# Designed miniproteins, single chains, continued (4), part 103

Each design is a single chain, and the fold is of that chain. pLDDT is the mean over its residues in the fold that is shown.

## One batch from the design tools (miniprotein)

Design m15574
Fold by ESMFold2-Fast:
Structure m15574 (fold): chain A 85 residues (1-85)
Amino acid sequence: SDFDLLKDLARLYAKQVLSPEKYEEINKKLDEAKTWQELADVMLQIIDEARKRANEGDGIAGGLAGILRNLLEGFALEQNLTLPP
């Protein structure tokens, strides 16, 4: 399903942008997500953690956070979800 595919993509991006400690936490939350809103909420957490790394000098994490935000906004539009700015 598109939902399962996007969960797996979120997991892949999380592994690339997060520390190992934060990745394990987020990976568990992704496994527990059952709705589009729950997936969106976890992806927002991934974006926030990646932006913290960007603020600490990790420009790659900042770029990947932008890609994740665009992906999230795409399915949020299709699923009629409201996202914070």
Scores: mean pLDDT 82

Design m15575
Fold by ESMFold2-Fast:
Parts: sequence; C-alpha cells; structure tokens
Structure m15575 (fold): chain A 66 residues (1-66)
Amino acid sequence: GPGEEAARENRELAREARARGAGGGYAASQMGYKDVRELIEAGKLTEELAKKIVEGARKAYEADLA
C-alpha cells in the first residue's frame, strides 16, 4: 500500500545518502543506534531526517566541486 511505498523510498534515500557519506551513520549514532539501517528498522527515520541526509550528500558534492 501507500505506506509501504513511502517506507521503501525513505529506506532507499537513506541508503543512497549513507553511500555518499552524508553523515547518516553519525546521526544514527547520536540517537543511540548502530547505523542508519537500525534507525530505519526502529521506525525512527522520518521523511524529514531522510531529506536532511540527502541534502548533506548534496552539500558534500557541492563542496567537492569548489
């Protein structure tokens, strides 16, 4: 259903952002989780947090271009 699709997209976005080194692991650790995957499985990853992780990856890419 729609909830499954949203959860899948959030998981995919967080996975991509983690692969890009966007600090998802650090964010998860600050919340007491081992990594972004554990944070997602615990249901603590929100759409807002996923967007912040993706934005962090974009900022890192932009900084690398400068």
Scores: mean pLDDT 60

Design m15576
Fold by ESMFold2-Fast:
Structure m15576 (fold): chain A 80 residues (1-80)
Amino acid sequence: MSEELQLKADELAAEAIRAVPTPEGIKAAIGFNKALLDGNIEEARKYADKVVSLLKKAGKTEEAERFQKRADELIAEVEK
């Protein structure tokens, strides 16, 4: 795990928490960050899907699309 990957993951999780500052949103964002940094791709995708779902329910469709794209990019970096 690189320091740069950790920073990107932390920033994305923080953005998600700001966009959906609920107990479920915070748990999903933290879960995504932890799973990604642990190299657990399956769990990272599961939590990313939960964050996207919560953002869409909050009417934040553009933020959901942005989060999904960034999450997919970070997951791809871990898979290398």
Scores: mean pLDDT 83

Design m15577
Fold by ESMFold2-Fast:
Structure m15577 (fold): chain A 75 residues (1-75)
Amino acid sequence: SKEELKRLAQGVIDAARRLLSLPGVPEEARRHAERAIEYANKAIELIDQGKPLDEARKALFEAMRHLGEAVAALP
């Protein structure tokens, strides 16, 4: 549903922001966390604009992928 996708996107944004708040975040992790926030915000915007949910899901998938790469780049 729209609400579930927005909750997932917000969860990605919250997790990425927490990662960015850590001391000594490597540049690679920071770049991926920033990309995760960008894609998650895009997913929310697509939903709010009434675009097809498949477009929002693709943006959310990219957000989750970048969040995973950000975590993997942590020391």
Scores: mean pLDDT 90

Design m15578
Fold by ESMFold2-Fast:
Structure m15578 (fold): chain A 68 residues (1-68)
Amino acid sequence: VDKELEEYAAIILKALEDEDTRKAVLRLLAEEVAKKTGKPAPELEEVEVTEEAREAFEAMVKGHKLAS
């Protein structure tokens, strides 16, 4: 479990190095927060969601569940 958290952290940090990937991850996080809170998503620039952005977002969600 701890090793998986470290792997998720590494994926997230690597994704944040690229500006476009970082923007895509922020958009995915905003959509997830809006879905869970029932509030509208904030106005964010629409960018292409790459595979790296999806992997980072999934790592954030799964990492949060493991850390809970």
Scores: mean pLDDT 72

Design m15579
Fold by ESMFold2-Fast:
Structure m15579 (fold): chain A 93 residues (1-93)
Amino acid sequence: DPEIEEVIKKAKELVENSKKEIDELVKEALETGKIEEALEKIEKIYEETSKILRELAELARRAGDLRLAKLFEELLEELKKHKEEAVKKLKEA
């Protein structure tokens, strides 16, 4: 289904872009010492992207597409782990 493939592609692109933004914020914070500001921005990116992924997973589950729901849940876990590692790096700085 081309429409489902496009939604999956956009969800993956959203996660990769969010991870890239988080990595750029970590790098800048370590260079400038603005740790608190970076933590707040990372949390906002994570909350906004996580909300979209949770809504997509719920819609897939209600449609009976459990494999698609699992894919979005796995993308959410990937983003969560990336965010947790970023937060750890900043707090240890």
Scores: mean pLDDT 89

Design m15580
Fold by ESMFold2-Fast:
Order: structure tokens, then sequence, then C-alpha cells
Structure m15580 (fold): chain A 69 residues (1-69)
């Protein structure tokens, strides 16, 4: 049951972190394309394709690139 519990926690964390990250991106007036990329990253984290940590790192890089414009 430990693996199931850990996966449920990971999915829940991905949902919460994804929602917060999208809210922040919208408040920063990022482009719709950037918001979609961030959403896709957290969808992948939710499905277990990448970790929440990896999704956060990639989202941060995308946001930093957009803010440099």
Amino acid sequence: MKEEFDKEVERGVADIVGAVSLTVAKRLNLSEETIEKIKELFDKARNGEITVQEALREAKKIIEEELKK
C-alpha cells in the first residue's frame, strides 16, 4: 500500500502545485502559449510521466525566458 499512497500524494501535490503555478502565470500576464506549456508540464507530473520537481524546474525556466522578453 505504500506505493499507492505515495502515488496518490504525488497526484494531489501535482494538482495543487499546478493550480498555483497557473494562477501565478496568469497574474504575471504571461502569454497563452506559456500558460499552456505550464499546464502540460503539470498534467505530465499528475500522470507520473515526470516528477512534480521536474515540472516546477521546467516551468521556472519557461517563466524566466518569457520575463526576459
Scores: mean pLDDT 75

Design m15581
Fold by ESMFold2-Fast:
Structure m15581 (fold): chain A 90 residues (1-90)
Amino acid sequence: MPDREVDRQLSEQYRQRAEQSKDPLLSQALRQLSAGYEASSRGDYELASKYFRQASDLFRELAKRSKDDILSGVLLIESAVSSLVSDILS
């Protein structure tokens, strides 16, 4: 179950991965994921939703230029974010 503490930990992990990425587009996408989880950890779900949408868009663009492994990851993230947003809005 999503927890604010888990979201904070995920934010830090994605930030570190973004800093280690050699691909500028992948780095940007990971930074947006980090920002989204950080906003979610603070209970700012509207801001979190915006960051997750931006990350999703960047990962989709990267997937068009990269391997199917990235597409699989993006679809799982989009599914999870869509479910979370739906739950918050309902």
Scores: mean pLDDT 71

Design m15582
Fold by ESMFold2-Fast:
Structure m15582 (fold): chain A 63 residues (1-63)
Amino acid sequence: NLLDLLEEGLLKLGVPQEVIDEMKHYIDVGNENREAALNGDEAAREKVLEAGAKYRKLLDELK
C-alpha cells in the first residue's frame, strides 16, 4: 500500500522511525476525521487541519 511505500522510501533517506510513526499518526487522524469534517463537524475539521499542518511541518524539516 502507499503508506508502506512511503515508510520504505523515508527509511532509505535516513528518516528516523519515530518521525515516520508521527507522520503516519497525522495521516490516520486526517483519514478518521475527514467524513465528519466534510459533514460540518467543526472539531473534526480542526483535527484534519492541525494534522495536515503538522505533517507538512515534518516534511519541511526533512529538507
Scores: mean pLDDT 79

Design m15583
Fold by ESMFold2-Fast:
Structure m15583 (fold): chain A 84 residues (1-84)
Amino acid sequence: MDKEKEEAAEGFRETMERLAEELPEIRSALLKAGEEGREVILASKSPRDGVGAVEGMGLILLSSAGAPQSAIDELARAAEELME
């Protein structure tokens, strides 16, 4: 297990936890996405590949729920930081 993958997985989970605090109406869905995304990143070929995949899933979740653009931008920025 790669330390860089563990750090990326934890960073993604923490990002979803912050968004869950900002968006209580979809808190359960965001926390679930954080845990599932952590598993995807840990199973990925690289941190970049894993974070890219979970960013796409998170953006779909936020957009489908009608989340504000600020939340979408926060996820995108956090994913860029985690991708190496």
Scores: mean pLDDT 80

Design m15584
Fold by ESMFold2-Fast:
Structure m15584 (fold): chain A 80 residues (1-80)
Amino acid sequence: MEEFMKKVHELYDELHKHLAELVEKATPEERKKIKEVYDETLEKINELIEEAKKNPEKAEEYLKEIEEIVKKTKEEAEKI
């Protein structure tokens, strides 16, 4: 679990850094859309973290899903 959470925190830092750069260049309307995408992503990741806590043997599978969510979120935010 510790290793899983460490990797999740690294992915959060990566996502936060990426979104911060986009927000700096964004209009107020674009910032609202970026925030909505980010909030939805956090909810999905939190659900997967809770599932990983209940099923630690599947933590690697949940981590891959979180990596995919982060990747898709970056792509979606860049299109705003």
Scores: mean pLDDT 82

Design m15585
Fold by ESMFold2-Fast:
Structure m15585 (fold): chain A 74 residues (1-74)
Amino acid sequence: LQDQIAQLEQQIRQLAQQEDQALQQGNIDLAKQLAQQLVETSRQAARLAEQAGDDITASMFLMQASVAEILIRN
């Protein structure tokens, strides 16, 4: 579980960097696609964190997903 959570955390970090870069370049369509992937990956990581009994980490991943959903809506 911890190894899987760590791998997903790395993927989330990479997706967030790519999303930020797309926004800086004005590529809104790409940013929204990356935000969609970020939502899905963050929710998966939150479920695994909950299984591990780490409610704080799970809450942080769910917050990340909510932030990404705001971009998709706009």
Scores: mean pLDDT 82

Design m15586
Fold by ESMFold2-Fast:
Structure m15586 (fold): chain A 75 residues (1-75)
Amino acid sequence: MIDLFGLIRGEVPFSEERVKTLLDELLKTGSVPFLVQALRNLLRVHPEAREPLKRWVEENTSGETREELLAALDA
């Protein structure tokens, strides 16, 4: 768990597997605002992650949640 917090804080290098693990855990909590914050922070710290983050949102979310998370990645 601490490695996932390190990823969101920019203390560990970008890894698609770590990002997927973090986002899957956050999705299980049901907190869309926390997912928005996590995606924005990940993109700010790891700008190269834009494509994998958008793909994860498209594959794992739908409806208003998907729209909100995609908007967060574009902001």
Scores: mean pLDDT 72

Design m15587
Fold by ESMFold2-Fast:
Structure m15587 (fold): chain A 87 residues (1-87)
Amino acid sequence: SEEIEELEDQIYGLVLRVLNLPSASEAQRAAIQALLEQLSKLVKEKAPLSEIQAVADRLVALIGAVDPELAARLRELLTQLQAALSA
């Protein structure tokens, strides 16, 4: 789906912005990268929405520790992604 691919690209771009912030620790970067990879894999494998939600919530929480405003934007994109996956 073009909509899903566009949302994944927007999510990836936002997460890359977080990974480039000087406020992010090396440990936070590693954890965020691992969760982003896991989220991408679950979406590609068409995993249950509950599993995608659990990883999405974890990713938002970790990004919120670095930048709460970017975490809020990520939550909006993830909500749109879940809606697109439910269609």
Scores: mean pLDDT 87

Design m15588
Fold by ESMFold2-Fast:
Structure m15588 (fold): chain A 89 residues (1-89)
Amino acid sequence: PPPLTDAQRLAVEALARAVKELNLFEKATQISAKISADGKELHITVSAPTEEEAQKLADELTKAVEKRIRELAPDYDIKVIGTGTAEPL
């Protein structure tokens, strides 16, 4: 796999910490994240049995990740976008 930039490593660490703090591995069926090529957007997708639950978890995770990134790198200009989706199968 390609090496991560400092910004990508920070975003991954913030995401991992937030997931653990919110105990999302027990609440969500799947969690995925993607950083844009310019490093300015972090897209988080949370899957759960219903769209309503998935969106709620995505909103909670998005806020926690934003807070963590601001604490670790307040000058890092990144937009965090959380999307909830129903379990596909």
Scores: mean pLDDT 75

Design m15589
Fold by ESMFold2-Fast:
Structure m15589 (fold): chain A 65 residues (1-65)
Amino acid sequence: GLLERLLGVPGVDEERAQAIVEAAAGDHSILASIEKLTEVPGIDEELARAILLGLGVPEEDLDGF
């Protein structure tokens, strides 16, 4: 599931992965952009970019997220 995909991202530990899963369960739009992902505690812009890449967002599309 989403948790397992997040744990596969370099820099995402179990605590960060759980926080993202919980945030997404409450508001799925948290996964819509880098800026939205940085609203999750412990997620900076660089890690948010890595997460979106790990979830299958093309690198060229990240500047539009």
Scores: mean pLDDT 76

Design m15590
Fold by ESMFold2-Fast:
Structure m15590 (fold): chain A 99 residues (1-99)
Amino acid sequence: EEVEESIERLKKRFEEKLPPYIEYAKTVDQLSDEEIEEFKKLAEEMLEKTIEYLRKTGRVLSDEEIDTLVNIILDTAYAFVLIRRAIDKIVEEREKKRK
């Protein structure tokens, strides 16, 4: 099925884009090794859910759509890591004000 072919292309594109995205994230926001591992896990979880949805709907993706989806997955995982960092910082600042 063409759906499985597009899923294989999606997986390949994700694997190709992940390493340079990690280097970008390390440079821009100085992500820790722990934050990088969280980012990878979140991105992989979103990829698996995306694959499940594509199989359920039978939708075939073009190469341009695959590129767009990989970018959305990586950007979303990265944003969530930054949200978690912000929450941790808010808690730390609140505790410092009590001392």
Scores: mean pLDDT 85

Design m15591
Fold by ESMFold2-Fast:
Structure m15591 (fold): chain A 100 residues (1-100)
Amino acid sequence: VEEKIKEIKELVEEIKEAVKAKDAEKFLETIKKLAEKILATPGLSEEDKEDVELLLERVEKAVEYAKTLPPEDQQAVLEAIAESIEKFVEEIIKKLEEKA
């Protein structure tokens, strides 16, 4: 579990770097990898896994919407999504550490 938590933390940092780079495609790809790593990690409840899948669906729709916006508004949306994901992942990591 500790190795998976480390990988999850590294993916969150990659998401932040994609936001700084203004790379919406890299941003979405990294979030998909993050969701995959979380779903593959033992110790999560089925409800937690469902929440991850719902978050991914919402993020995919939000990123596609952001791509239709002017660059400054697109950046603001990506930054808001990244902050939301970071907080969500912090709660998931807490649950994983409590089960380890």
Scores: mean pLDDT 80

Design m15592
Fold by ESMFold2-Fast:
Structure m15592 (fold): chain A 90 residues (1-90)
Amino acid sequence: MSQEQVAREIARVLQMIGDLIEMERPDLSLEEKVEILNRVLEILKEVAEDPETSDWFKEQVYKLALEAAKLLPDEELREKYIKEIEELVA
């Protein structure tokens, strides 16, 4: 793994962790939380499609995306996004 690849993977994880922390804010609207979740899903899609990314790292990104979806206060949207995340890694 190159230093550039390691830096990209660290940056992706830090961005996802930041998004998860932001989603826990009680003052955010459902719409704002969905926008944050869509940023997390974009990282998951990029990582899932990257042939240079290890299976271990893909699994960590997948777990972070699931935790982000679980933070949605709306049950129907939460179930929809969990299913979408599961389908992306199947």
Scores: mean pLDDT 81

Design m15593
Fold by ESMFold2-Fast:
Structure m15593 (fold): chain A 99 residues (1-99)
Amino acid sequence: LVEEAEKLLERAEELIEKAKQSKDPEEAARLALEAYRLAVEAYRLYVKAGDFKGARRAAELAYEAAKLYLEHAPEERITEAIGRVLRAMGLLLDVELAE
């Protein structure tokens, strides 16, 4: 679980970096959305493993990816992109409140 989550998180970080460097907004949006999905999956794996420090890192990365997706998303996807940012914020809050 943790090893799988770590690999997903590393891949998400690579995709975020590529999205930031892309001059094509469509490519940047696709890369950011993929990074968001990988970070959310990593978050779930960390939570299942009881690794809340890992879950927090994954939630932070999901938030960064969601914001990057919102910045580059086509106008018809803006509402969806806002929803992903709010969801990532929810993951961060959930980790902070976990007991």
Scores: mean pLDDT 84

Design m15594
Fold by ESMFold2-Fast:
Structure m15594 (fold): chain A 108 residues (1-108)
Amino acid sequence: MDVRERLVQLRDEALSAKTLEEIRKIVEKGVEFLESLKDPEEQALAADGLLGTMDELIDRAPESQREEVYRLGIEAARKVQELAEKMGLPETVARARAHIERLEERLK
């Protein structure tokens, strides 16, 4: 499977989603895709791609859904952090942690 091609597809699906429930399902597909990978370089690329997709969703979220999208972003980043810890990817763990801290500050 071409990891970059799959990440582009997931990003496009996420950005085209019209409901929070649709976004949540696409994020779940992204996490499942990350869990299916065995190569550390592909795992790091997929994790970074998922975090980047969440950043774009947050930036494009209408004000009425901003808090819910931020909370979904934190949830997704925490799942990425847990998987990266299990996979032995310390740089990805640090990136996910920074992403969580940034989003939590924006919710204050």
Scores: mean pLDDT 80

Design m15595
Fold by ESMFold2-Fast:
Structure m15595 (fold): chain A 96 residues (1-96)
Amino acid sequence: EEEKKRELEEQKAHAREVEAELKAQYPVPEVQEALDALFRAIEKRTRELQEEALEALGRAARHIIEREVAEAERERALAEAEAALAELRARLEARE
């Protein structure tokens, strides 16, 4: 919900604060370039992992829904078959 969106935005803000703090502590151009490359790599990988996690969650949810729908349809089909058999038995008893 909104809580998760807020957490993600807070994590992004915190990461930017950590990046700025590290750059302030190491005001050497070569070190700053290395930190920039590192944080870019972390951001890219974090984004990839978030997308993979969301896709995995989507697949799991889809599987659960499909299973529940299949069970409901099977129960309905069995109930219809039982009703049809009961009607057929009643007709045979009335006839014979």
Scores: mean pLDDT 69

Design m15596
Fold by ESMFold2-Fast:
Structure m15596 (fold): chain A 87 residues (1-87)
Amino acid sequence: MSKLEQVKELLERAMELAKQGKYDEAIKLVDQARDIAETLSVEEQREAIELFRKTAEELKKMGYNDVAKAAEEASERVERAGILKAI
């Protein structure tokens, strides 16, 4: 399994946990996905950022705002990590 695939699977599991009302566990999986995403190449980080943003939008549509915010903040942190690598 690639690191990018691990990020995708963690975000999918976080969404399922949010649907079950397990918000703290869902946020922990988002944070784990973020930590992995920060270690990716700049090109793979771009794909990871889109995955986080898409996950955040879907969570907002379902009303899971706290988990959606965690995913949105994760996308911002991954983007900043990529900018620092590009300098």
Scores: mean pLDDT 83

Design m15597
Fold by ESMFold2-Fast:
Structure m15597 (fold): chain A 62 residues (1-62)
Amino acid sequence: DDVALVREGTALLEQGKKADKEGNYKEAAELYQRAHDLFEAAGVTSLARQAKENAEKAKKKA
């Protein structure tokens, strides 16, 4: 169910942004990576790319 994958991915992306703002970069990177995987599975290229970019940036800060 692509709709369920997009909803879960969006929730993880928002959780990742919260962790990133709190300085929890390792947690943020893991949440962003999970969001990327779900958006890839759903075929939503734009959101998958955004999540991957955020994950890479968070990994650099961790």
Scores: mean pLDDT 87

Design m15598
Fold by ESMFold2-Fast:
Structure m15598 (fold): chain A 107 residues (1-107)
Amino acid sequence: SASRLLGRWEGTLETPLGTYDVTVEFTSDTTFTMTLTAPDGTVHNFTGTVTQLTDTEFLVEAQDTDSDAKLYGLLTLLSDTEIEVEGFLEENGKTIPFSGRLTRVPE
């Protein structure tokens, strides 16, 4: 169960195309929503699922709400306030790798 991830997280994703700003809301033990802001200011919205692999590792899969773009990632919970993320985005038959860090937003 991804209950330890519940709530809002913010950070950046580094890609070969530049730095994306990211906001993630884990809405349940199995679901999340995500907003990515590209370096040019373009906003992408995703909905996704999360699967717990270990006490600290989670697999995520997300679908862009407006396109066929898909995101796959591995999240590693470093502390109650920090996540490390590595993955790739598939768009128009291309694979774009990313890595980054997210920090929990206090309520």
Scores: mean pLDDT 84

Design m15599
Fold by ESMFold2-Fast:
Structure m15599 (fold): chain A 75 residues (1-75)
Amino acid sequence: SLTPEQAAASYAGAAVAAGVEVDPAGLPPLARKSIEGARSLPPALRAQLGRHGLAELGASPEGAVELLREAVAAI
């Protein structure tokens, strides 16, 4: 099972890789690093990893943002 910090990082990275804007302010360090990592990827690789990550999490891009908020609230 993921900790809330690990869940937040997974949802934040997947949402950003899928092209959704996420404000890193107030996020735990692991989630902020996940966002930075996703933003540093070439666009084609970022899009592929975003689709894969969302599929593994069973989430839509917008759903990943809601799950991110819930994970942060659980920290």
Scores: mean pLDDT 81

Design m15600
Fold by ESMFold2-Fast:
Structure m15600 (fold): chain A 86 residues (1-86)
Amino acid sequence: MDLELIREGGERVIEAAREAGLSEEELELIRRGVEEALRLAEERGLDAAIERARALFASPDRETSIRGGAMGAALMPAVQARVGLP
C-alpha cells in the first residue's frame, strides 16, 4: 500500500471542503479523519482502515460521521490503485 496516495487523497478532501465553504470546525474534523486514515492504514493495513471509515460514517453522531466520510474519501485513491481503477 502507498501511504502517499492516502496523503494526496486527504489533501484533496481538505481542499474541496475549504472550497465548498465549510467552517474551520468542520475542516478540523476532516483533518482528524484524514490523519486517522493514514495512521490506521500504516498500522493495520488498508482493509482495516476502510472498515473503520465505513463504521464511523454510519454513526448517528454527526462529528463521527464526518470523520468517517473524510477517512473514506482520503482512502479512495489507494483503493482505486489496488483494484486497478484510474
Scores: mean pLDDT 81

Design m15601
Fold by ESMFold2-Fast:
Structure m15601 (fold): chain A 88 residues (1-88)
Amino acid sequence: MEELRKKIVELIKKYNEAKKAGDQEKVNETFLEMLRVRLEIYKKEGLPEEVIKLHEKAIETARRDGPEKAQELLKKGVDEIYKKEKEK
């Protein structure tokens, strides 16, 4: 678990450095890797299946359509999950 947390911190640093350098390829790569590590953390924490599936879809969306589309999908999906919990 600590190793995954260290990976996230390192990836955030790499992401910020890539943005500062204007390296769009590295920005895209580090964003995709951050999503993968976050999914692994969520699986280990035993988050609900809906959250796991949402993040799996986000990874595939980021790979095909880029990070902006993945972020849009995550925002919409999180809002829908919260609405379902509020109605139960």
Scores: mean pLDDT 75

Design m15602
Fold by ESMFold2-Fast:
Structure m15602 (fold): chain A 98 residues (1-98)
Amino acid sequence: SAEEKEEVRRRRERYRTLVKELSEVLGVSPAEVEEILQKMLASGSFDELDRLIKEKGLSPSVVEEVRQRAEELIEIMKNTDMEVLDLEAELLAEERRG
């Protein structure tokens, strides 16, 4: 239905927005953010993200915002078909080439 397509679209749009925000704050590429998120999903811990936060010397308030955004991204990844997210990543890569 139109409502189901709109819900999937909103989840993908939110995912892209959060990845871009983390990319900017952490000073790494969106692809590196996605790699960190995959490691966090696999390990069930924030160790990889915490290591990067420490390397970048972020303030405590920014650290809490980064962790909260990462938690939201992990929830989206758990509740969204990964093939749908991968397809969006491929489309974005093609747009950058064109």
Scores: mean pLDDT 74

Design m15603
Fold by ESMFold2-Fast:
Structure m15603 (fold): chain A 55 residues (1-55)
Amino acid sequence: MEEARKRLEELGYSEGQIKVALAGVEKGYPLDEIIEAIKKHNGNAALALRDLKKK
């Protein structure tokens, strides 16, 4: 979790985006898949995590 948080901070994500992304990691989604989903949704971490859950 600490390493995932640092990586997201280095990528310039906001605290809200980081919290949503870390919730995805806790649910078993790989951090790389979460980051790709965030990119796909133009930086919207909530939509990215929602998209991952609907697979």
Scores: mean pLDDT 77

Design m15604
Fold by ESMFold2-Fast:
Structure m15604 (fold): chain A 100 residues (1-100)
Amino acid sequence: MEELGLEGRKFLEKFKKDHPETWAKVYEKLAERYEAQGKFDEAARAYLNAGKSWYKAKDYEKALQSFRKALEYARKAGNEDLVKEAEEFIKQVEEEMKKL
């Protein structure tokens, strides 16, 4: 009765965690496709996920670049919650870079 089980779900979560650069690139390509379609809300969310993945990879410059694009598209979408989230992640990355 359990097709995937908890172990299958844990494997997918570990795969995402262990391959952050791969997932960042997947989210960037997804965001670019939404951007080309004028789907600014979806583009902003995809860039947020790309930024989070670059941050896990410790590529803080690429993380900032992705979060700044997320902020741009969140503003174009008029989504204030995404604007605030992107601004908070930008501050977090900048603070982390100062600790290095």
Scores: mean pLDDT 80

Design m15605
Fold by ESMFold2-Fast:
Structure m15605 (fold): chain A 105 residues (1-105)
Amino acid sequence: SKREKLIELAEKLSEIAAKDAEYYAAQPASAENERLLTAFRNLAATAKALAKAIEDGADLDVVLSSLLGIAHYMRLVGPNSEEAAKLEEELLELSGPVAGLVAAP
């Protein structure tokens, strides 16, 4: 179902964001690396919370829009951009042709 697929994609997005955070945790200490570490930790937590929200009956279109924004940011900024791009493509397939008009980051 769309619900089960969104939970799967949210969990995968959380895992990739956690890997992105681990990458920045391993980098030399700098204000930029600390900012990115915090950002990717927050994205991982948010994606995981969105998976839980779907389980608790949240609006699937609202969650899909939020996950698209997260995936788009991770594709542009994250070290695992190719993995994020694949998840963004799968999220766009679930949105159909309306995704390009409504789910803009």
Scores: mean pLDDT 84

Design m15606
Fold by ESMFold2-Fast:
Structure m15606 (fold): chain A 83 residues (1-83)
Amino acid sequence: GRKGNTIDELKELVEEALKKIPSLQPVTNIEVEDLGNGLYRVSFTSNGKKHTLLVQLENGYIVRVEAPGLSEEDQKKLEELMV
């Protein structure tokens, strides 16, 4: 998994991963919320629609990313870029 020990590190990693997905551009309003126990909610706006990622960390590393509401192709690409 990729390292994401702080909210700022996780936000930067998500921003860089989203930049590599052309179908989601432009991405705006990236916000990170700590849900506890290594679980984070990341929200962003793409093509006028708000999207949500659930990101699970273990020992400061990203072990799982779930992107409900994105296409299966974009979800898989995000997982490959972040995990």
Scores: mean pLDDT 79

Design m15607
Fold by ESMFold2-Fast:
Structure m15607 (fold): chain A 71 residues (1-71)
Amino acid sequence: LLDRAKELEKGAEEAQKEADKIRKDAEEFAKRSTPEEGKRYMEEAKKEVDRLKRIADGNRKGYERVLEKLR
């Protein structure tokens, strides 16, 4: 159970870090691009960030459930 909790926690952290990196990179690219290019790039990055956020949320909920059972 602890190993499963650690895997879920790590998965959530990794997905969140990846989402944060994509968002930061997209913001920096948008600042250097034309408004039109920046907007399109930000929209594509947002789709990927939203996907990773869902993965992180799912893993975090799984982690919480495992911890609940260990109480």
Scores: mean pLDDT 78

